# Designed miniproteins, single chains, continued (3): the designs that were tried, part 109

Each design is a single chain, and the fold is of that chain. pLDDT is the mean over its residues in the fold that is shown.

## One batch from the design tools (miniprotein)

Design m11782
Fold by ESMFold2-Fast:
Structure m11782 (fold): chain A 97 residues (1-97)
Amino acid sequence: SMEELLEELLEILEKDEYFKKYTQAFRDVAKADPEKAIYILELQIEKEPEAFLYVLLAIAYVKKKDFEKAIEYLKKAYELKPSKAIEELIELIEKHK
């Protein structure tokens, strides 16, 4: 289910030394309206691109079932901050397609 996929993504992020500090933001986006979240996050990224913002965008696109866009944004996050957590997120989403 979508709820199970989102919870697995969140569990991976909570275990990462860098991303764990953004756990509440990840959980908030997972519960938010994805269209509204995407709009706000795209504006933030245009001004100040950061790896965690790309991960937030990816979570919003997972909620929309746009797995291709979710993976695209995770790859952008990886370029800014390579981590095993991001690789595991990409692998999990690819398997769920």
Scores: mean pLDDT 89

Design m11783
Fold by ESMFold2-Fast:
Structure m11783 (fold): chain A 60 residues (1-60)
Amino acid sequence: MEELEEEIREIVKEFPAEYQDVILKMSLRGAEGMLAAGVSPEKTLEILRTNILQTKKLLE
């Protein structure tokens, strides 16, 4: 989990400061749910990275 959290934190740094904390919390919650459902850490990170980047594009 810690390695996955650090990767998510790096991606989230690209967002405006006011959104960083909420995006991080939402992404970590999603990661916990996916891992509990048996999704691999690697696949979980791939899905979250894609979703975070899509959200960033919508805010631009």
Scores: mean pLDDT 76

Design m11784
Fold by ESMFold2-Fast:
Structure m11784 (fold): chain A 78 residues (1-78)
Amino acid sequence: MLEEALQQLRDELYSRIDELKKLGMTEEAEKLRAEFDRAYDELVAAWKAGDPQAGVEALNRLRELKRKADELIEKAKK
């Protein structure tokens, strides 16, 4: 269900943010968290307004943020 998918995405991203903080990338982790919270709020707002285009844009932004977190973790480990 949508709620389960959103919870899993949230848990996955917050897990990455925690890993970034452990790697000493605190500023980058906080920036990603702020961007995630904003994109999540946009998704909820789009859903409430019945705007499928805005909802898809917000979902794509959340997916991009997860990818950026993974890239930062890989860079920090090198």
Scores: mean pLDDT 79

Design m11785
Fold by ESMFold2-Fast:
Structure m11785 (fold): chain A 80 residues (1-80)
Amino acid sequence: MSKEEEKVSLAARLMGEVLQRLNEIAKEKGWSREELNAAALRFARRVQEVLDANKDKPLSEFETELRRLADEFLAEVEAS
């Protein structure tokens, strides 16, 4: 795969992990479907921004930034 394809594949896997966790948080907090969807879309947008910012970065640096983004996003969601 190209570097871009490798990054997109990694982002897709992490998206699945985050969405699973987000669904658990949504159930705990009593979120509506609309609130869950809004949070998921917000995360997807942030992932796209990281992909765009890291086009020329090695996969390891991209993975580190993407994992950090996921951790920060989930902490923000849990705090709200």
Scores: mean pLDDT 80

Design m11786
Fold by ESMFold2-Fast:
Structure m11786 (fold): chain A 80 residues (1-80)
Amino acid sequence: VKEEAERVAEELLRVLERAFELLLAGQPVPQSLRDEYVRLTEEFAKLLSTLPEEERQKLLDELQKRVDELRARFFARLAE
């Protein structure tokens, strides 16, 4: 279950990165990508509910850190 949650977290990060790449290129984010993000978020939440509290918190903290790093890179590129 932990490995599945980590896999879904990596998929979420890839979807976010792809969306940022499209936005930086001046292209719209397609509905299919938005739908994929929603599906992965729901799957991730379900998997997190099966993990011990300490493992859940560590995974959430690590995911948040990586999302913040992606967001920071996106805004830095956008400002140029």
Scores: mean pLDDT 80

Design m11787
Fold by ESMFold2-Fast:
Structure m11787 (fold): chain A 73 residues (1-73)
Amino acid sequence: MVLEYPAYLAEDGSVYVEIDGEWVDADKFLTALATEVNPEFEIVNEETGEVFKTLREAAEKYPGSRATLRITL
């Protein structure tokens, strides 16, 4: 199953995802999810369509941009 969440790549290198109407830290969200399941994830930049396998690479290349967090369960 594939889940997609709105994400924001912050200028300070942080990544946030929107879950149930609130913005949460993506690293904390993925860490918590990994305690229950073994998720595969990727970040897709909404403006360019470029795909990243790590939160850090996405935020470093496109700070201040919108993205989609895609999780495969």
Scores: mean pLDDT 80

Design m11788
Fold by ESMFold2-Fast:
Structure m11788 (fold): chain A 95 residues (1-95)
Amino acid sequence: SLFDDVKDLGILIAEEAIRLAKYYNDEESKKRGEELLERLKKAKTIEEIIEIMEETVELKVELLDSHGRGGLGRRFRGFEDRVIKGMRDLAKELK
């Protein structure tokens, strides 16, 4: 279903944020990512998933900024924001 596909995508994005935090040896950001992953698993609506995905993008941007990769973080945000906007627009049309 669309809900399951969106949830699976959200989980993959959160897992990527956790892997990025592990790469930078950032235990606090890793914990934040794990909390976002748990929230995604419990999410019941597409809107909840999109909100958690937006928080996950913020976490990734903060991680990249804190490790001197702010330029990459901004480019990543631009890409993810477009994907999230597309999903949000689609979810509204399906109501």
Scores: mean pLDDT 80

Design m11789
Fold by ESMFold2-Fast:
Parts: C-alpha cells; structure tokens; sequence
Structure m11789 (fold): chain A 77 residues (1-77)
C-alpha cells in the first residue's frame, strides 16, 4: 500500500507520460509503483525527481534503491 507522497509522485509521473513520451515514461511510472511496494516491504529510502522533460534519477543512492527494490520485488514473488 502506498503513502500519499508516493501516490502524488506517481500521479505527476503519469501526467508527464501523457504529455511527453508515453513509451519511455510509462515504464518509469510502473517502476515507481513497484518500487513503492518493494520499499514498503524492505524499508529502503527513495527519492524521485520529476521534471518537465521527464523523470530523472539524479543521485547514485536513488539508483541503488531502485536495484534493491527490484531484488525485493523478485524475492516477494
């Protein structure tokens, strides 16, 4: 289950997808949703940057959180 902050981020990402390139940004939005679910389970902190030109991950820590969330999601299956 997602927190209000995570829902807001996904809502903004979804709007960006519809406004820009749905193919690339849609995958990012789905990844964020899976991340939020996995992070709730593993307690891994995340930070997402949403820009007019799309969603961009700025720091290495964010990329590391994505990798860990991916492993947690795979293990949960």
Amino acid sequence: ELSEEELELMERVTELIRNKKPEKLKVTAETIAELAAALTKGGVPIEFDVEEKGVEIKSERQKEALKKAKELAEKAK
Scores: mean pLDDT 48

Design m11790
Fold by ESMFold2-Fast:
Structure m11790 (fold): chain A 92 residues (1-92)
Amino acid sequence: MEARERALEAIRRAGERAAGFFESSGNLELAELVRETAEEIARLAEEGRYEEAAELAEEMARLFESIGAPKELVEGWREVARLLREVARLER
Protein backbone atom coordinates (compact mmCIF):
# COMPACT_ATOMS: atom_id res chain seq x y z
CA MET A 1 0.00 0.00 0.00
CA GLU A 2 1.32 3.49 -0.86
CA ALA A 3 2.63 5.37 2.23
CA ARG A 4 0.59 8.54 1.51
CA GLU A 5 -2.65 6.55 1.07
CA ARG A 6 -1.92 4.70 4.33
CA ALA A 7 -1.39 7.99 6.19
CA LEU A 8 -4.64 9.52 4.84
CA GLU A 9 -6.58 6.37 5.82
CA ALA A 10 -5.01 6.51 9.32
CA ILE A 11 -6.08 10.18 9.72
CA ARG A 12 -9.66 9.27 8.74
CA ARG A 13 -9.85 6.25 11.10
CA ALA A 14 -8.29 8.08 14.07
CA GLY A 15 -10.61 11.06 13.54
CA GLU A 16 -13.74 8.88 13.29
CA ARG A 17 -12.81 6.86 16.39
CA ALA A 18 -12.01 9.89 18.54
CA ALA A 19 -15.02 11.95 17.40
CA GLY A 20 -17.34 8.97 17.94
CA PHE A 21 -15.95 8.39 21.44
CA PHE A 22 -16.44 12.01 22.52
CA GLU A 23 -19.92 12.20 20.95
CA SER A 24 -20.99 9.04 22.83
CA SER A 25 -19.69 10.56 26.10
CA GLY A 26 -21.58 13.86 25.48
CA ASN A 27 -18.46 15.94 24.75
CA LEU A 28 -19.80 17.54 21.56
CA GLU A 29 -17.31 20.45 21.63
CA LEU A 30 -14.35 18.06 21.77
CA ALA A 31 -15.90 15.85 19.06
CA GLU A 32 -16.16 18.92 16.78
CA LEU A 33 -12.57 19.96 17.58
CA VAL A 34 -11.43 16.43 16.62
CA ARG A 35 -13.29 16.59 13.28
CA GLU A 36 -11.93 20.06 12.44
CA THR A 37 -8.36 19.09 13.36
CA ALA A 38 -8.53 15.79 11.44
CA GLU A 39 -9.73 17.71 8.34
CA GLU A 40 -6.86 20.22 8.74
CA ILE A 41 -4.30 17.38 9.13
CA ALA A 42 -5.70 15.70 5.98
CA ARG A 43 -5.57 19.02 4.08
CA LEU A 44 -1.92 19.60 5.08
CA ALA A 45 -1.05 16.04 4.00
CA GLU A 46 -2.86 16.51 0.64
CA GLU A 47 -0.76 19.67 0.12
CA GLY A 48 2.46 17.72 0.87
CA ARG A 49 2.97 19.53 4.20
CA TYR A 50 3.60 16.25 6.01
CA GLU A 51 5.79 17.58 8.85
CA GLU A 52 3.17 20.20 9.83
CA ALA A 53 0.44 17.55 9.62
CA ALA A 54 2.51 15.22 11.86
CA GLU A 55 3.00 18.02 14.44
CA LEU A 56 -0.78 18.56 14.65
CA ALA A 57 -1.33 14.80 15.01
CA GLU A 58 1.17 14.73 17.90
CA GLU A 59 -0.62 17.69 19.53
CA MET A 60 -3.90 15.75 19.25
CA ALA A 61 -2.29 12.70 20.91
CA ARG A 62 -0.86 14.89 23.72
CA LEU A 63 -4.27 16.53 24.28
CA PHE A 64 -5.96 13.11 24.55
CA GLU A 65 -3.27 11.83 26.94
CA SER A 66 -3.63 14.96 29.13
CA ILE A 67 -7.42 14.47 29.50
CA GLY A 68 -7.13 10.73 30.21
CA ALA A 69 -8.68 9.56 26.93
CA PRO A 70 -8.43 5.82 26.10
CA LYS A 71 -4.92 4.62 25.17
CA GLU A 72 -6.21 3.47 21.75
CA LEU A 73 -7.12 7.07 20.79
CA VAL A 74 -3.72 8.40 21.93
CA GLU A 75 -1.85 5.62 20.07
CA GLY A 76 -4.00 6.16 16.95
CA TRP A 77 -2.86 9.76 16.63
CA ARG A 78 0.78 8.89 17.41
CA GLU A 79 0.59 6.33 14.57
CA VAL A 80 -0.82 9.05 12.26
CA ALA A 81 2.19 11.28 13.11
CA ARG A 82 4.62 8.38 12.52
CA LEU A 83 3.09 7.57 9.11
CA LEU A 84 3.11 11.24 8.05
CA ARG A 85 6.81 11.56 8.93
CA GLU A 86 7.53 8.36 6.99
CA VAL A 87 5.82 9.87 3.91
CA ALA A 88 7.92 13.04 4.38
CA ARG A 89 11.14 10.96 4.34
CA LEU A 90 10.09 8.98 1.24
CA GLU A 91 9.13 12.15 -0.70
CA ARG A 92 12.57 13.73 -0.11
Scores: mean pLDDT 86

Design m11791
Fold by ESMFold2-Fast:
Parts: sequence; structure tokens; C-alpha cells
Structure m11791 (fold): chain A 107 residues (1-107)
Amino acid sequence: MVVPKELLPVVKAITRFAINAVGKPEEALAAFREGLDNPVPYDPELIKTMLEKKDLVEQARALGQLLASLPKEDYDLIRPILEEALKQVLTDEQVAEVLAYLDEKRA
């Protein structure tokens, strides 16, 4: 499936999150879940600002906040990309748990 140009920053942030989580998976996942619990209104301009955060923990939290607030159409495109990226750093069981939590927070 082709990702829209407007979602490319989200895809890049997910990839960067996965790579950075290799060294600190527990911290990164905790921050990501905290972000999911505190969603931020979806705004294309805010995506650029939040995804430019340099700190891993702050970046993971911002990504969680953004993903929790994505429109269904955009989320359906991003979800398989997130799953593939997480599988590079987490077990299949942990990936399933993270995605279930995200899906629950979006319901």
C-alpha cells in the first residue's frame, strides 16, 4: 500500500522510534504508552514540530499522542508500518499488546 506524501513524516518518526528503542525499549515503550493516554489534536503542521523532538523519550511520547489522534483513514495506512517497525525491536507478543492498546485508546 502506498503511503500518502503527507504521512511520510509519521513513517520516518516510526522508523526512528524503532531504531532508538533498540537501546532503551522499556523507556521508549513507557513514553509511547504515556503519549497514547494523552492524545493531541491531529494537525499536519503540528506533526512536523512534534516529530523534530531530539530526546528519545519526548519523541516517543509525541509519536504516541499523534497516533492516538490520527484519522481512521491515516491510521489504517500507518498501522501495518508501525507493526513492521516494532517487530524489528520487540517480540511478536509485545507488538500485539502495543497494537491492541493503541486500538483500544482509539476506540
Scores: mean pLDDT 72

Design m11792
Fold by ESMFold2-Fast:
Structure m11792 (fold): chain A 82 residues (1-82)
Amino acid sequence: SAAEELKALYREILARDPNATEEDLALAERLADYLAAVASEEALRLFAESVRAALAGDFERAEALEREALELARPGIEAAAA
């Protein structure tokens, strides 16, 4: 699923960061689970594409995709926070 793909990508990007802690990894996994619960499949797919772009070194594309994903996820996040 898009949710499992996103979680796997968060694990991969943090594994490549020499400053990432076990706490950072646990937080990223919880964030992926939270987004899977509140966001649409389309938003999750865009978050996954953003992480893939960052892993490829295309940070401009990664930021653009993340902004689009956040806008799509916003209604679900706001509903969960209310």
Scores: mean pLDDT 81

Design m11793
Fold by ESMFold2-Fast:
Structure m11793 (fold): chain A 90 residues (1-90)
Amino acid sequence: ADALRELIEWLREAIEKLKTASNEEKQQIMDELIERVKKLLEEHKDDPVVQNVALTVISALEKMKNLSVDEAIKVLEAIIRGLERELARA
């Protein structure tokens, strides 16, 4: 539960950074976020829910590198909504 809440906060932080970012800065923001999620994956090896969610998020973030800033923000907002729905069911 706490790992998923932490992930949601990182995604929200990334959205705020992206709102004022250039396309070049977007690449750095995405790379930093991917590295944070990879570390979360390493710290939660025994949690299959965190493993599955983190791998899915990493895959989505890699694809977002090829999107505009506005499109990347919309995808991040959709991921956050999905994660908040998962937390609400717990």
Scores: mean pLDDT 82

Design m11794
Fold by ESMFold2-Fast:
Structure m11794 (fold): chain A 95 residues (1-95)
Amino acid sequence: KPLSGRQRLIVDQINLVVQHSLTLARQQGVPQERLDAILEATQKVIDLITDDSSSKEEIEKKVNELRKLAESTGLPVVTMTADYVGWLARQSYKE
């Protein structure tokens, strides 16, 4: 199913900020397995916000899982990025 223009912009912005944050985390010595886990959690958020049948509760649950993984890096930039991804995901269920 093709994405709406709004969904595409939200997904593109999520991918942009996460890629930047993970590049910084890699440079600061965060293990690849942790970076992969954050990327997988981000993809789960994207999958939910691009699925018209997804509930706000499911989206919030996956956003919280992403934030918990981000906190485990000990890097404020990664935690702040996870918070911004959560904000972007909440824009997807504003009509």
Scores: mean pLDDT 84

Design m11795
Fold by ESMFold2-Fast:
Structure m11795 (fold): chain A 69 residues (1-69)
Amino acid sequence: IEKEAKEIYEKIKKGTFPKVKEKPSKEVRELAIKLGLLISDSELAYIEKKFPSPKEIKEVLEIIKKLEE
């Protein structure tokens, strides 16, 4: 989880995420807003597809938030 979250954060900073017209679930978007993350729909959709568990998605987003601090 932590290693994957760090890799995702690095890709966000470098702008190397796959450019797809995919949208995350409303729940995942609301979680990102609650955490104060400036993260795109494509990036959130990638995280949601990679991590099948809502708990894992939450953990990944929390780690990314800590890396921004």
Scores: mean pLDDT 71

Design m11796
Fold by ESMFold2-Fast:
Structure m11796 (fold): chain A 73 residues (1-73)
Amino acid sequence: MERKEKLIEEFLKKHGEKMTEEQRKEVEEFINSLNPDEIEALELQIKAAEENTEEVREELEPRALELERRIEA
């Protein structure tokens, strides 16, 4: 439960400046709809981007990256 809130905060911290309130709510709803595996994948993607981690797998990264791209675009 708290993991979803932290992911929302981290995501909004990166892209929130460019988003409308409606887009922010859309992000929150999307993250809240994720299952535990998808949440873990998104967490790993965010952490890897911040720490330049080589161990992150790209198998699940595309979903998190796609969400970021949809909001940025």
Scores: mean pLDDT 63

Design m11797
Fold by ESMFold2-Fast:
Structure m11797 (fold): chain A 96 residues (1-96)
Amino acid sequence: MSEELKRVRELGRQALIAERNGDYEKAAKLYEELVKEMEKLGIDSGTAYLDLARIYKKMGDKEKAKEYAQKAIEVARRHNSPRLLEEAEKLLKEIE
């Protein structure tokens, strides 16, 4: 558990750095790995799905951007997260 939480934190940090550097392919891979690790631990992955949607939108991959935005909406509704829901719905409309 402790080592798994360290991995989640490190993946999130590396993904943010890659995104800020404009390395969207690397950021997408790191956020995808982050989501998988968070799901294994039962941690809410909604914000990571939203980040993935933003990254794929920046890469011009509208299909994957929509897929991850919809997943973020699903997680937001399941966890009753109004801010995440609003951001994900706004992003989905922008992708369209």
Scores: mean pLDDT 83

Design m11798
Fold by ESMFold2-Fast:
Structure m11798 (fold): chain A 63 residues (1-63)
Amino acid sequence: GEMEELRKKIEEALEKVRKKLEEEGVSQDEIDKIIARLREGAEKALEAGPTAARAAVHELESM
């Protein structure tokens, strides 16, 4: 359903953020901390509903 598609988009966006941070020379330990924080926020947005989840996808894609 829509929520499953949004969860997939969140994971894809998080992977893109990870690659960008790696290109910027951020350490793997710091990248893992940043991604964990972003994932926590995205999971809360998914629990809040589709509107919040779509906003989370957009925010991650703009990073």
Scores: mean pLDDT 85

Design m11799
Fold by ESMFold2-Fast:
Structure m11799 (fold): chain A 81 residues (1-81)
Amino acid sequence: SIKDKINQANKYIDQGNFKQAYDYLQDAFKQMIKNKDWSYVDDIIKTYQKLIDQSGKSGDDKTKLDTDIQLGIVQIYIGSQ
């Protein structure tokens, strides 16, 4: 489920496993689009913001940049609905 993917992404962020967190968040976003289920949009956005913050603080500049770009795409997509 979308909720399970968000929960798993948060666990990976807490473990410093930012690449797996990114992948799970991408899966959550894709599932949201597929199902047209906007119930978790705020949770997805907050988790992307957490990933940006934590990867940046850890010196994972690539994941931080990739996540910043992806959050921008997510926000544009949501705004276009």
Scores: mean pLDDT 86

Design m11800
Fold by ESMFold2-Fast:
Structure m11800 (fold): chain A 68 residues (1-68)
Amino acid sequence: MLSPEEQLIAEMERRAAELKATSSPGLQTVLDTYLAELKAALRAGELSPEQARAAFDALVAVIRAEQA
């Protein structure tokens, strides 16, 4: 079975792909860069799954506000 970290990474990648489908190229780049940093930090053990989820949710909220 996937670890909690890998399960969260898969969930974040799916949510990011859905958000990128309706985002500008600039927002897609921001989302890709930030997601890559979160994935690296999670895999290195520098962030807990809870911290990574909170950070990703905050980014999603900012991007959605810019699209509204």
Scores: mean pLDDT 81

Design m11801
Fold by ESMFold2-Fast:
Structure m11801 (fold): chain A 116 residues (1-116)
Amino acid sequence: KQEEVVEKILELVNRAGSAVARAQRLIAADASVPEAAKAEVAAKIAEANRHIAEGVRAAQEGDFKKAAEHFRKAAEKLEEARRIAEAAGAPPEAVAALEEALEKVKEAQKLAEEAA
């Protein structure tokens, strides 16, 4: 049971990571997005990635309550990154990729909450 939940969380986290990488490539390549906004989005993504890593660690240790809290914080940072990117005029594909990452992290949060 625990191993199956952790495996599903890892699949969701890997999909979120792929979506985030796609968003960062699209934003970095867009000359119309201000450099300050690119830096702010990257900072929010870095904070989200720290929480995702801590959430994965907590889930692997069987602390699903702690995992859920970290995935909640990661989702919060990804939503902040999405808003900054959208406000800065990032391409729709980049915003959609951040939304996909946010959905996958929220799914991981729900799995952790149900396992707690």
Scores: mean pLDDT 90

Design m11802
Fold by ESMFold2-Fast:
Structure m11802 (fold): chain A 76 residues (1-76)
Amino acid sequence: TYTVSYRTAPADEEGAEELAAFAREQKPDLLTIAAVHKDGSVTLKTVKSVEEAEKALREFAADPNVERLTLAAWTS
């Protein structure tokens, strides 16, 4: 059974770093990132490492169409 921990932050450099730090703390087996766009659409990305999550968070934060990020960290 997976335990999930999640956190939400604005889609900016500070928010991306906050979520990256949270991901490092959780030591997860799996991570899901939800990027909420300014038009209300949502992009979901699932990654298997904290390093991939950090990259994805920074890429989404750099996108001017993304307003908010949520990171879900899954541990078994």
Scores: mean pLDDT 84

Design m11803
Fold by ESMFold2-Fast:
Structure m11803 (fold): chain A 85 residues (1-85)
Amino acid sequence: SLYDELLEELSRLSPEEQEAAAEQAIGLAEYVIENADKFSKEQLQEFIEQGRAFIRALEELLGPDDPRVKRLRELLKELEKKYKE
């Protein structure tokens, strides 16, 4: 599954690299939300599915209380709202 692949990839990174990956994902999610009108429904759905798998894998490694994990969950909810519009 995408989750298993992402968990394996992320687990090979150092803690600092895992944190950097989370920050990059936050930036990407914010960009996609701000520019949601420029993406197709299919592209937005793919971002949501990939985002869910990534957040789940990152939560396993950093924990549910990590501020980057919490921010990514908020951004995922915003992206889901954009998809339903």
Scores: mean pLDDT 87

Design m11804
Fold by ESMFold2-Fast:
Structure m11804 (fold): chain A 59 residues (1-59)
Amino acid sequence: DELRKQAEKAQAEADKYFALAEEAFRDPSKRETALMYLGMGLAYQNLSDILKAKAKAAE
């Protein structure tokens, strides 16, 4: 349950950063900021996926 809750929180953060990256990519002058947000989104998505896998393995 704790791992599931942490995974959900990480997924919410990933979704937030992906949305911020999409908005930033609409402005060519904000490419560096967009890439930073994309990187954060990918990191949180990866964390969420790892936590989900661990929760499943823990039964």
Scores: mean pLDDT 84

Design m11805
Fold by ESMFold2-Fast:
Structure m11805 (fold): chain A 84 residues (1-84)
Amino acid sequence: SMREELLELTRRVLERAFPTLPEEERERFRRVFLGAVRTALSLLESRPEAVEAFLEDLRALAALSPVAHPLSPEEAELLRELEA
């Protein structure tokens, strides 16, 4: 489903893109990013076309690094909250 793809790409962006940012910037950008994901989740049924466009952007972000890093405990918790 589009919801499952959105959540999986969110995880991949956190694992691959966010570790490439300086630690001081990472928390701020992560907050903005997760806010955008939450908005996309709320639009899945009303505006699926907008979510499809967002998924394309997330695929690009997930491809920024060939290396995946394990999620921090905070990132894992934030992702669990989105999955609920």
Scores: mean pLDDT 80

Design m11806
Fold by ESMFold2-Fast:
Structure m11806 (fold): chain A 80 residues (1-80)
Amino acid sequence: SDELTELFQKLSLLINELSLKDPEIGELGKKLAEAINSGDKKEAIKILEEIIALLKEKFPNDKKAQETIEVLKKIIELLK
């Protein structure tokens, strides 16, 4: 859907910004792209939830991380 495509584009930009602070976020973003390209929806949801957990743990007071968490949650709901 157009909404899912727009959310993934926004997520890509946010992950690129946050990966400059923590390369683990960039590594999870690459795994997410691989899961999506392979059509592994279950693995994609798992990775999205792992990114949320990481952002909450490492960047609890970061406004960009909080924005990213909201985008990740919307993507998970659309994939379920």
Scores: mean pLDDT 87

Design m11807
Fold by ESMFold2-Fast:
Structure m11807 (fold): chain A 88 residues (1-88)
Amino acid sequence: MLSKEEVGRMVEIARREKAELEANRDAELASLPAELQPIAAAAIDEILEHVDAAEAAYRAGDYEAAAEHLLAALQTAAAAGRQLDAAL
């Protein structure tokens, strides 16, 4: 199992990535064909939701749940990236 300290660093990194993703959301969506924007928007929202859940779990002392949510966010990003690449 990852330590509390290690999971805390992962959550902090995820928070910074979340802030960048939120700041760039509209620009990223505008760069895509209209047909792909709902798919990308849903993926971004799911990633942000997992990061929020990871922070909440970390604050509650559930470091395993926090790490699982961060992994889910990464998996969502990877799946969405593959789907968009296949459609472009």
Scores: mean pLDDT 83

Design m11808
Fold by ESMFold2-Fast:
Structure m11808 (fold): chain A 72 residues (1-72)
Amino acid sequence: SEKAEEIRERLKKLKPKLEDHFGVKLTDEFISRLAEILAKATERLPSDETLEQIAEDVILGTNVKPGETITE
């Protein structure tokens, strides 16, 4: 889906900021899966601010420690 690819590219741009802020590593698999979920859940392309907030909520919802890798 073109929408999923656009969301994925925006999430990739946010990845370094999120990794630095939370002290975690995000895999390409995590980014791709999140983009696919958001493409199905949203009627329009989300803003970068909305994507950052959703990614933050997902990261905080995991039981990972600083320095760990988030997969899926």
Scores: mean pLDDT 73

Design m11809
Fold by ESMFold2-Fast:
Structure m11809 (fold): chain A 77 residues (1-77)
Amino acid sequence: TAVDLFGEEAIGKEVVVIKENPSLTVNGKPVKVGDKIKLTKDTKFGGGAKKEDFLLLEEEVEEGVAALEAAVRRVTA
């Protein structure tokens, strides 16, 4: 389950499939690289799913991204 792979703290966060695994399923549905999955307590992984097959999106880093974009503009301007 999502709790088994990522821990209970990851519930409500999203993961992105980053590794090609043709057997990988989420809630019995096949997924592909680039697919985003919202983690819930009922989310089940199959097809030999590993934590390494996914990138956990901890939080939206919009504030950090905006700060970096502003910094780049100052350096390149």
Scores: mean pLDDT 67

Design m11810
Fold by ESMFold2-Fast:
Structure m11810 (fold): chain A 69 residues (1-69)
Amino acid sequence: SMPELTPAELRIVKALADAGRPLSARELAELTGLSVPTVTRHLSRLARQGIVEREVVDGVTLYRLAPHS
């Protein structure tokens, strides 16, 4: 079973959904009010769970919501 989202992870997922585009950890930190290290830690957990996907575009790491399979 998929683990429940923490309040921080829920804010990150909402920010990604609201933006409708890939976002950097810095952009997510600004949108959520979390620090960059906190955001990157939660993004790593969300990526491991298949909730978000990590993408590198022109040397910049971006994150997006995973599409439904």
Scores: mean pLDDT 83

Design m11811
Fold by ESMFold2-Fast:
Formats: C-alpha cells, structure tokens, sequence
Structure m11811 (fold): chain A 94 residues (1-94)
C-alpha cells in the first residue's frame, strides 16, 4: 500500500514513541534509548531511500519532520544534533 509522506511520517513518529516508551519501561537509560531510536529511524529511512520507495523531495520532508520531532521531545540533547547531521547527510547522498 502506498502511504502518503504525511501518513508515513506519522507512523514513523508513533513507532519511535512506542519503542522509546518500551525501552524506558524496560530500564534502558534515557540517553541510550534516544540514541537507539535515532539509529533505528536513520536505518529505516536509509532502507526506504535505497529501495526507491521515496523520492529525494519526500525523503527531505520526512527527514525535517523527524528532526523537528526530536528537537521538540529532547531539547538540548547532543544525540539530537548528531541525528540531524547524519539524516541531512543521507538526504544529500540521494
């Protein structure tokens, strides 16, 4: 089923929030949980880009939405800045 960029973005955010909540409930330290969620989202977007499921424009839109969500949830976390830099690099590679 072809998801819209908006629907895909919402599902990725929901999945990230669910995973983060589960990791925190399991006793994973917050900094490790945030880093793990960021790595998982980066991998998912890399896979979508590699498989040609997203145009460069759609990838950029989703990337900026993910960066905005992380900045809102975890202001001043250095993992957010690292995630943003890596995700922007991914967008430039496609």
Amino acid sequence: MKLSVEELTERLIEGAETLLAEMLAAGVPRERAVAAVGQLLLRELQDLAKNGELSPEELREIAEAMIAWFRERFPDDPAVAAFAARLRALVEEV
Scores: mean pLDDT 77

Design m11812
Fold by ESMFold2-Fast:
Structure m11812 (fold): chain A 77 residues (1-77)
Amino acid sequence: LLKGQEVAGVLSKVLKTPPPQALTELSGEQLLQLTPQQLSELWPEASGYSAVILPILKTSKNVEEFEKNMQALLKGS
């Protein structure tokens, strides 16, 4: 389960936008309990991706897989 710091690091790298401190402080369990709307409220700059971040996080086993899945999303199929 990815922690807030790990998720924030990937998202900062992929989206080129610094994550809010509040996101970095969340545990993996707290992240999985967020709704897309709550994630958008914490990080408005990434609101377009909020609905897809949580499903990708749930299916990713590690930081490297999460980064690849997020990069694939941005490139489109």
Scores: mean pLDDT 75

Design m11813
Fold by ESMFold2-Fast:
Structure m11813 (fold): chain A 77 residues (1-77)
Amino acid sequence: MEVAEKYEEEGKKLEAEGRFLEAARQYIKAGTVYFSEKDYKKAAELYRKAAELYKRAGKDSIAKALEGMAEQLEKLA
């Protein structure tokens, strides 16, 4: 449904513009939608993308939390 693909598309656009924190937020929104749909593999992929962007922005603690979330979701997939 609906919103996950839109958030993912917006994230890619923002990332291309160098707006990494805003892009990461869109990827988290997309991942959360996929998680609610029980698409754990896709949710984990998007959380990892968000983690990479937070890490590039110097937000290491947030990046580590997102990486841990993705690892747990990959085990459920």
Scores: mean pLDDT 83

Design m11814
Fold by ESMFold2-Fast:
Structure m11814 (fold): chain A 88 residues (1-88)
Amino acid sequence: AAAARAARLAALRARALEQLLMALAGSDEPLPAEEREAILAATEPERLELAVEAMVMGALVAANPDDEEVRREAERRGAELEARLRAL
């Protein structure tokens, strides 16, 4: 169902965002809310969103290496993300 797929993608994005923010902060531990908010305020929202989407697509391909549909979708989205990055 579309709702179930959206919920799974939202969970993957939340995890990817957490990992990206930790990497940007140079932290090996989950960030306090104040540090998370400071990094979000200092980062351009579009760049952050593109990085999170790239991480989610990479994770989906890695988890489903034999799924051609996932691979094709990742390739299509990868091209879109690359175009958006060039437009920034």
Scores: mean pLDDT 74

Design m11815
Fold by ESMFold2-Fast:
Structure m11815 (fold): chain A 76 residues (1-76)
Amino acid sequence: GKALEYGIKAAEGGKNRDVETAEQGALEAPKAMGGKGIEAGNYGSFAGTVGGNILGDVEAARMASLGGYLAGEKAA
């Protein structure tokens, strides 16, 4: 679904060190999942981790997860 697509986008941004792309993916992933507050942060981190694992890059997954968490905090 769209949450996975945004998670992949966040992971690609993390892998390429493109903070803007990673942030955009992280912000949209929680919204696509309908999460709010702390739940939005958790959903963003989950979507980022899944996207990173699909790319097979642990560092990208970690960066995407951090981006998702921070995006969720801003949404709260």
Scores: mean pLDDT 56

Design m11816
Fold by ESMFold2-Fast:
Structure m11816 (fold): chain A 70 residues (1-70)
Amino acid sequence: GPIEELEKKLRELAKTLDEEGRKLLLEAIEYIRKGNFEKAERLAVRLLLEFDAYEAAELIGKLIKEVKKQ
């Protein structure tokens, strides 16, 4: 479904980042899974500003939106 597809795409993007960026992206996914959307959104902002990870930040926002529908 949409959640599994977005998580898969985010995990593929994590492979293109350095160790620190990959760790932040994977932590954002875990916070979304725990329902801590505020912390996930803060990590998305850090990925955007510190790593220029525009697509990862956008997909984190989409994943939060899909999870909130449930």
Scores: mean pLDDT 87

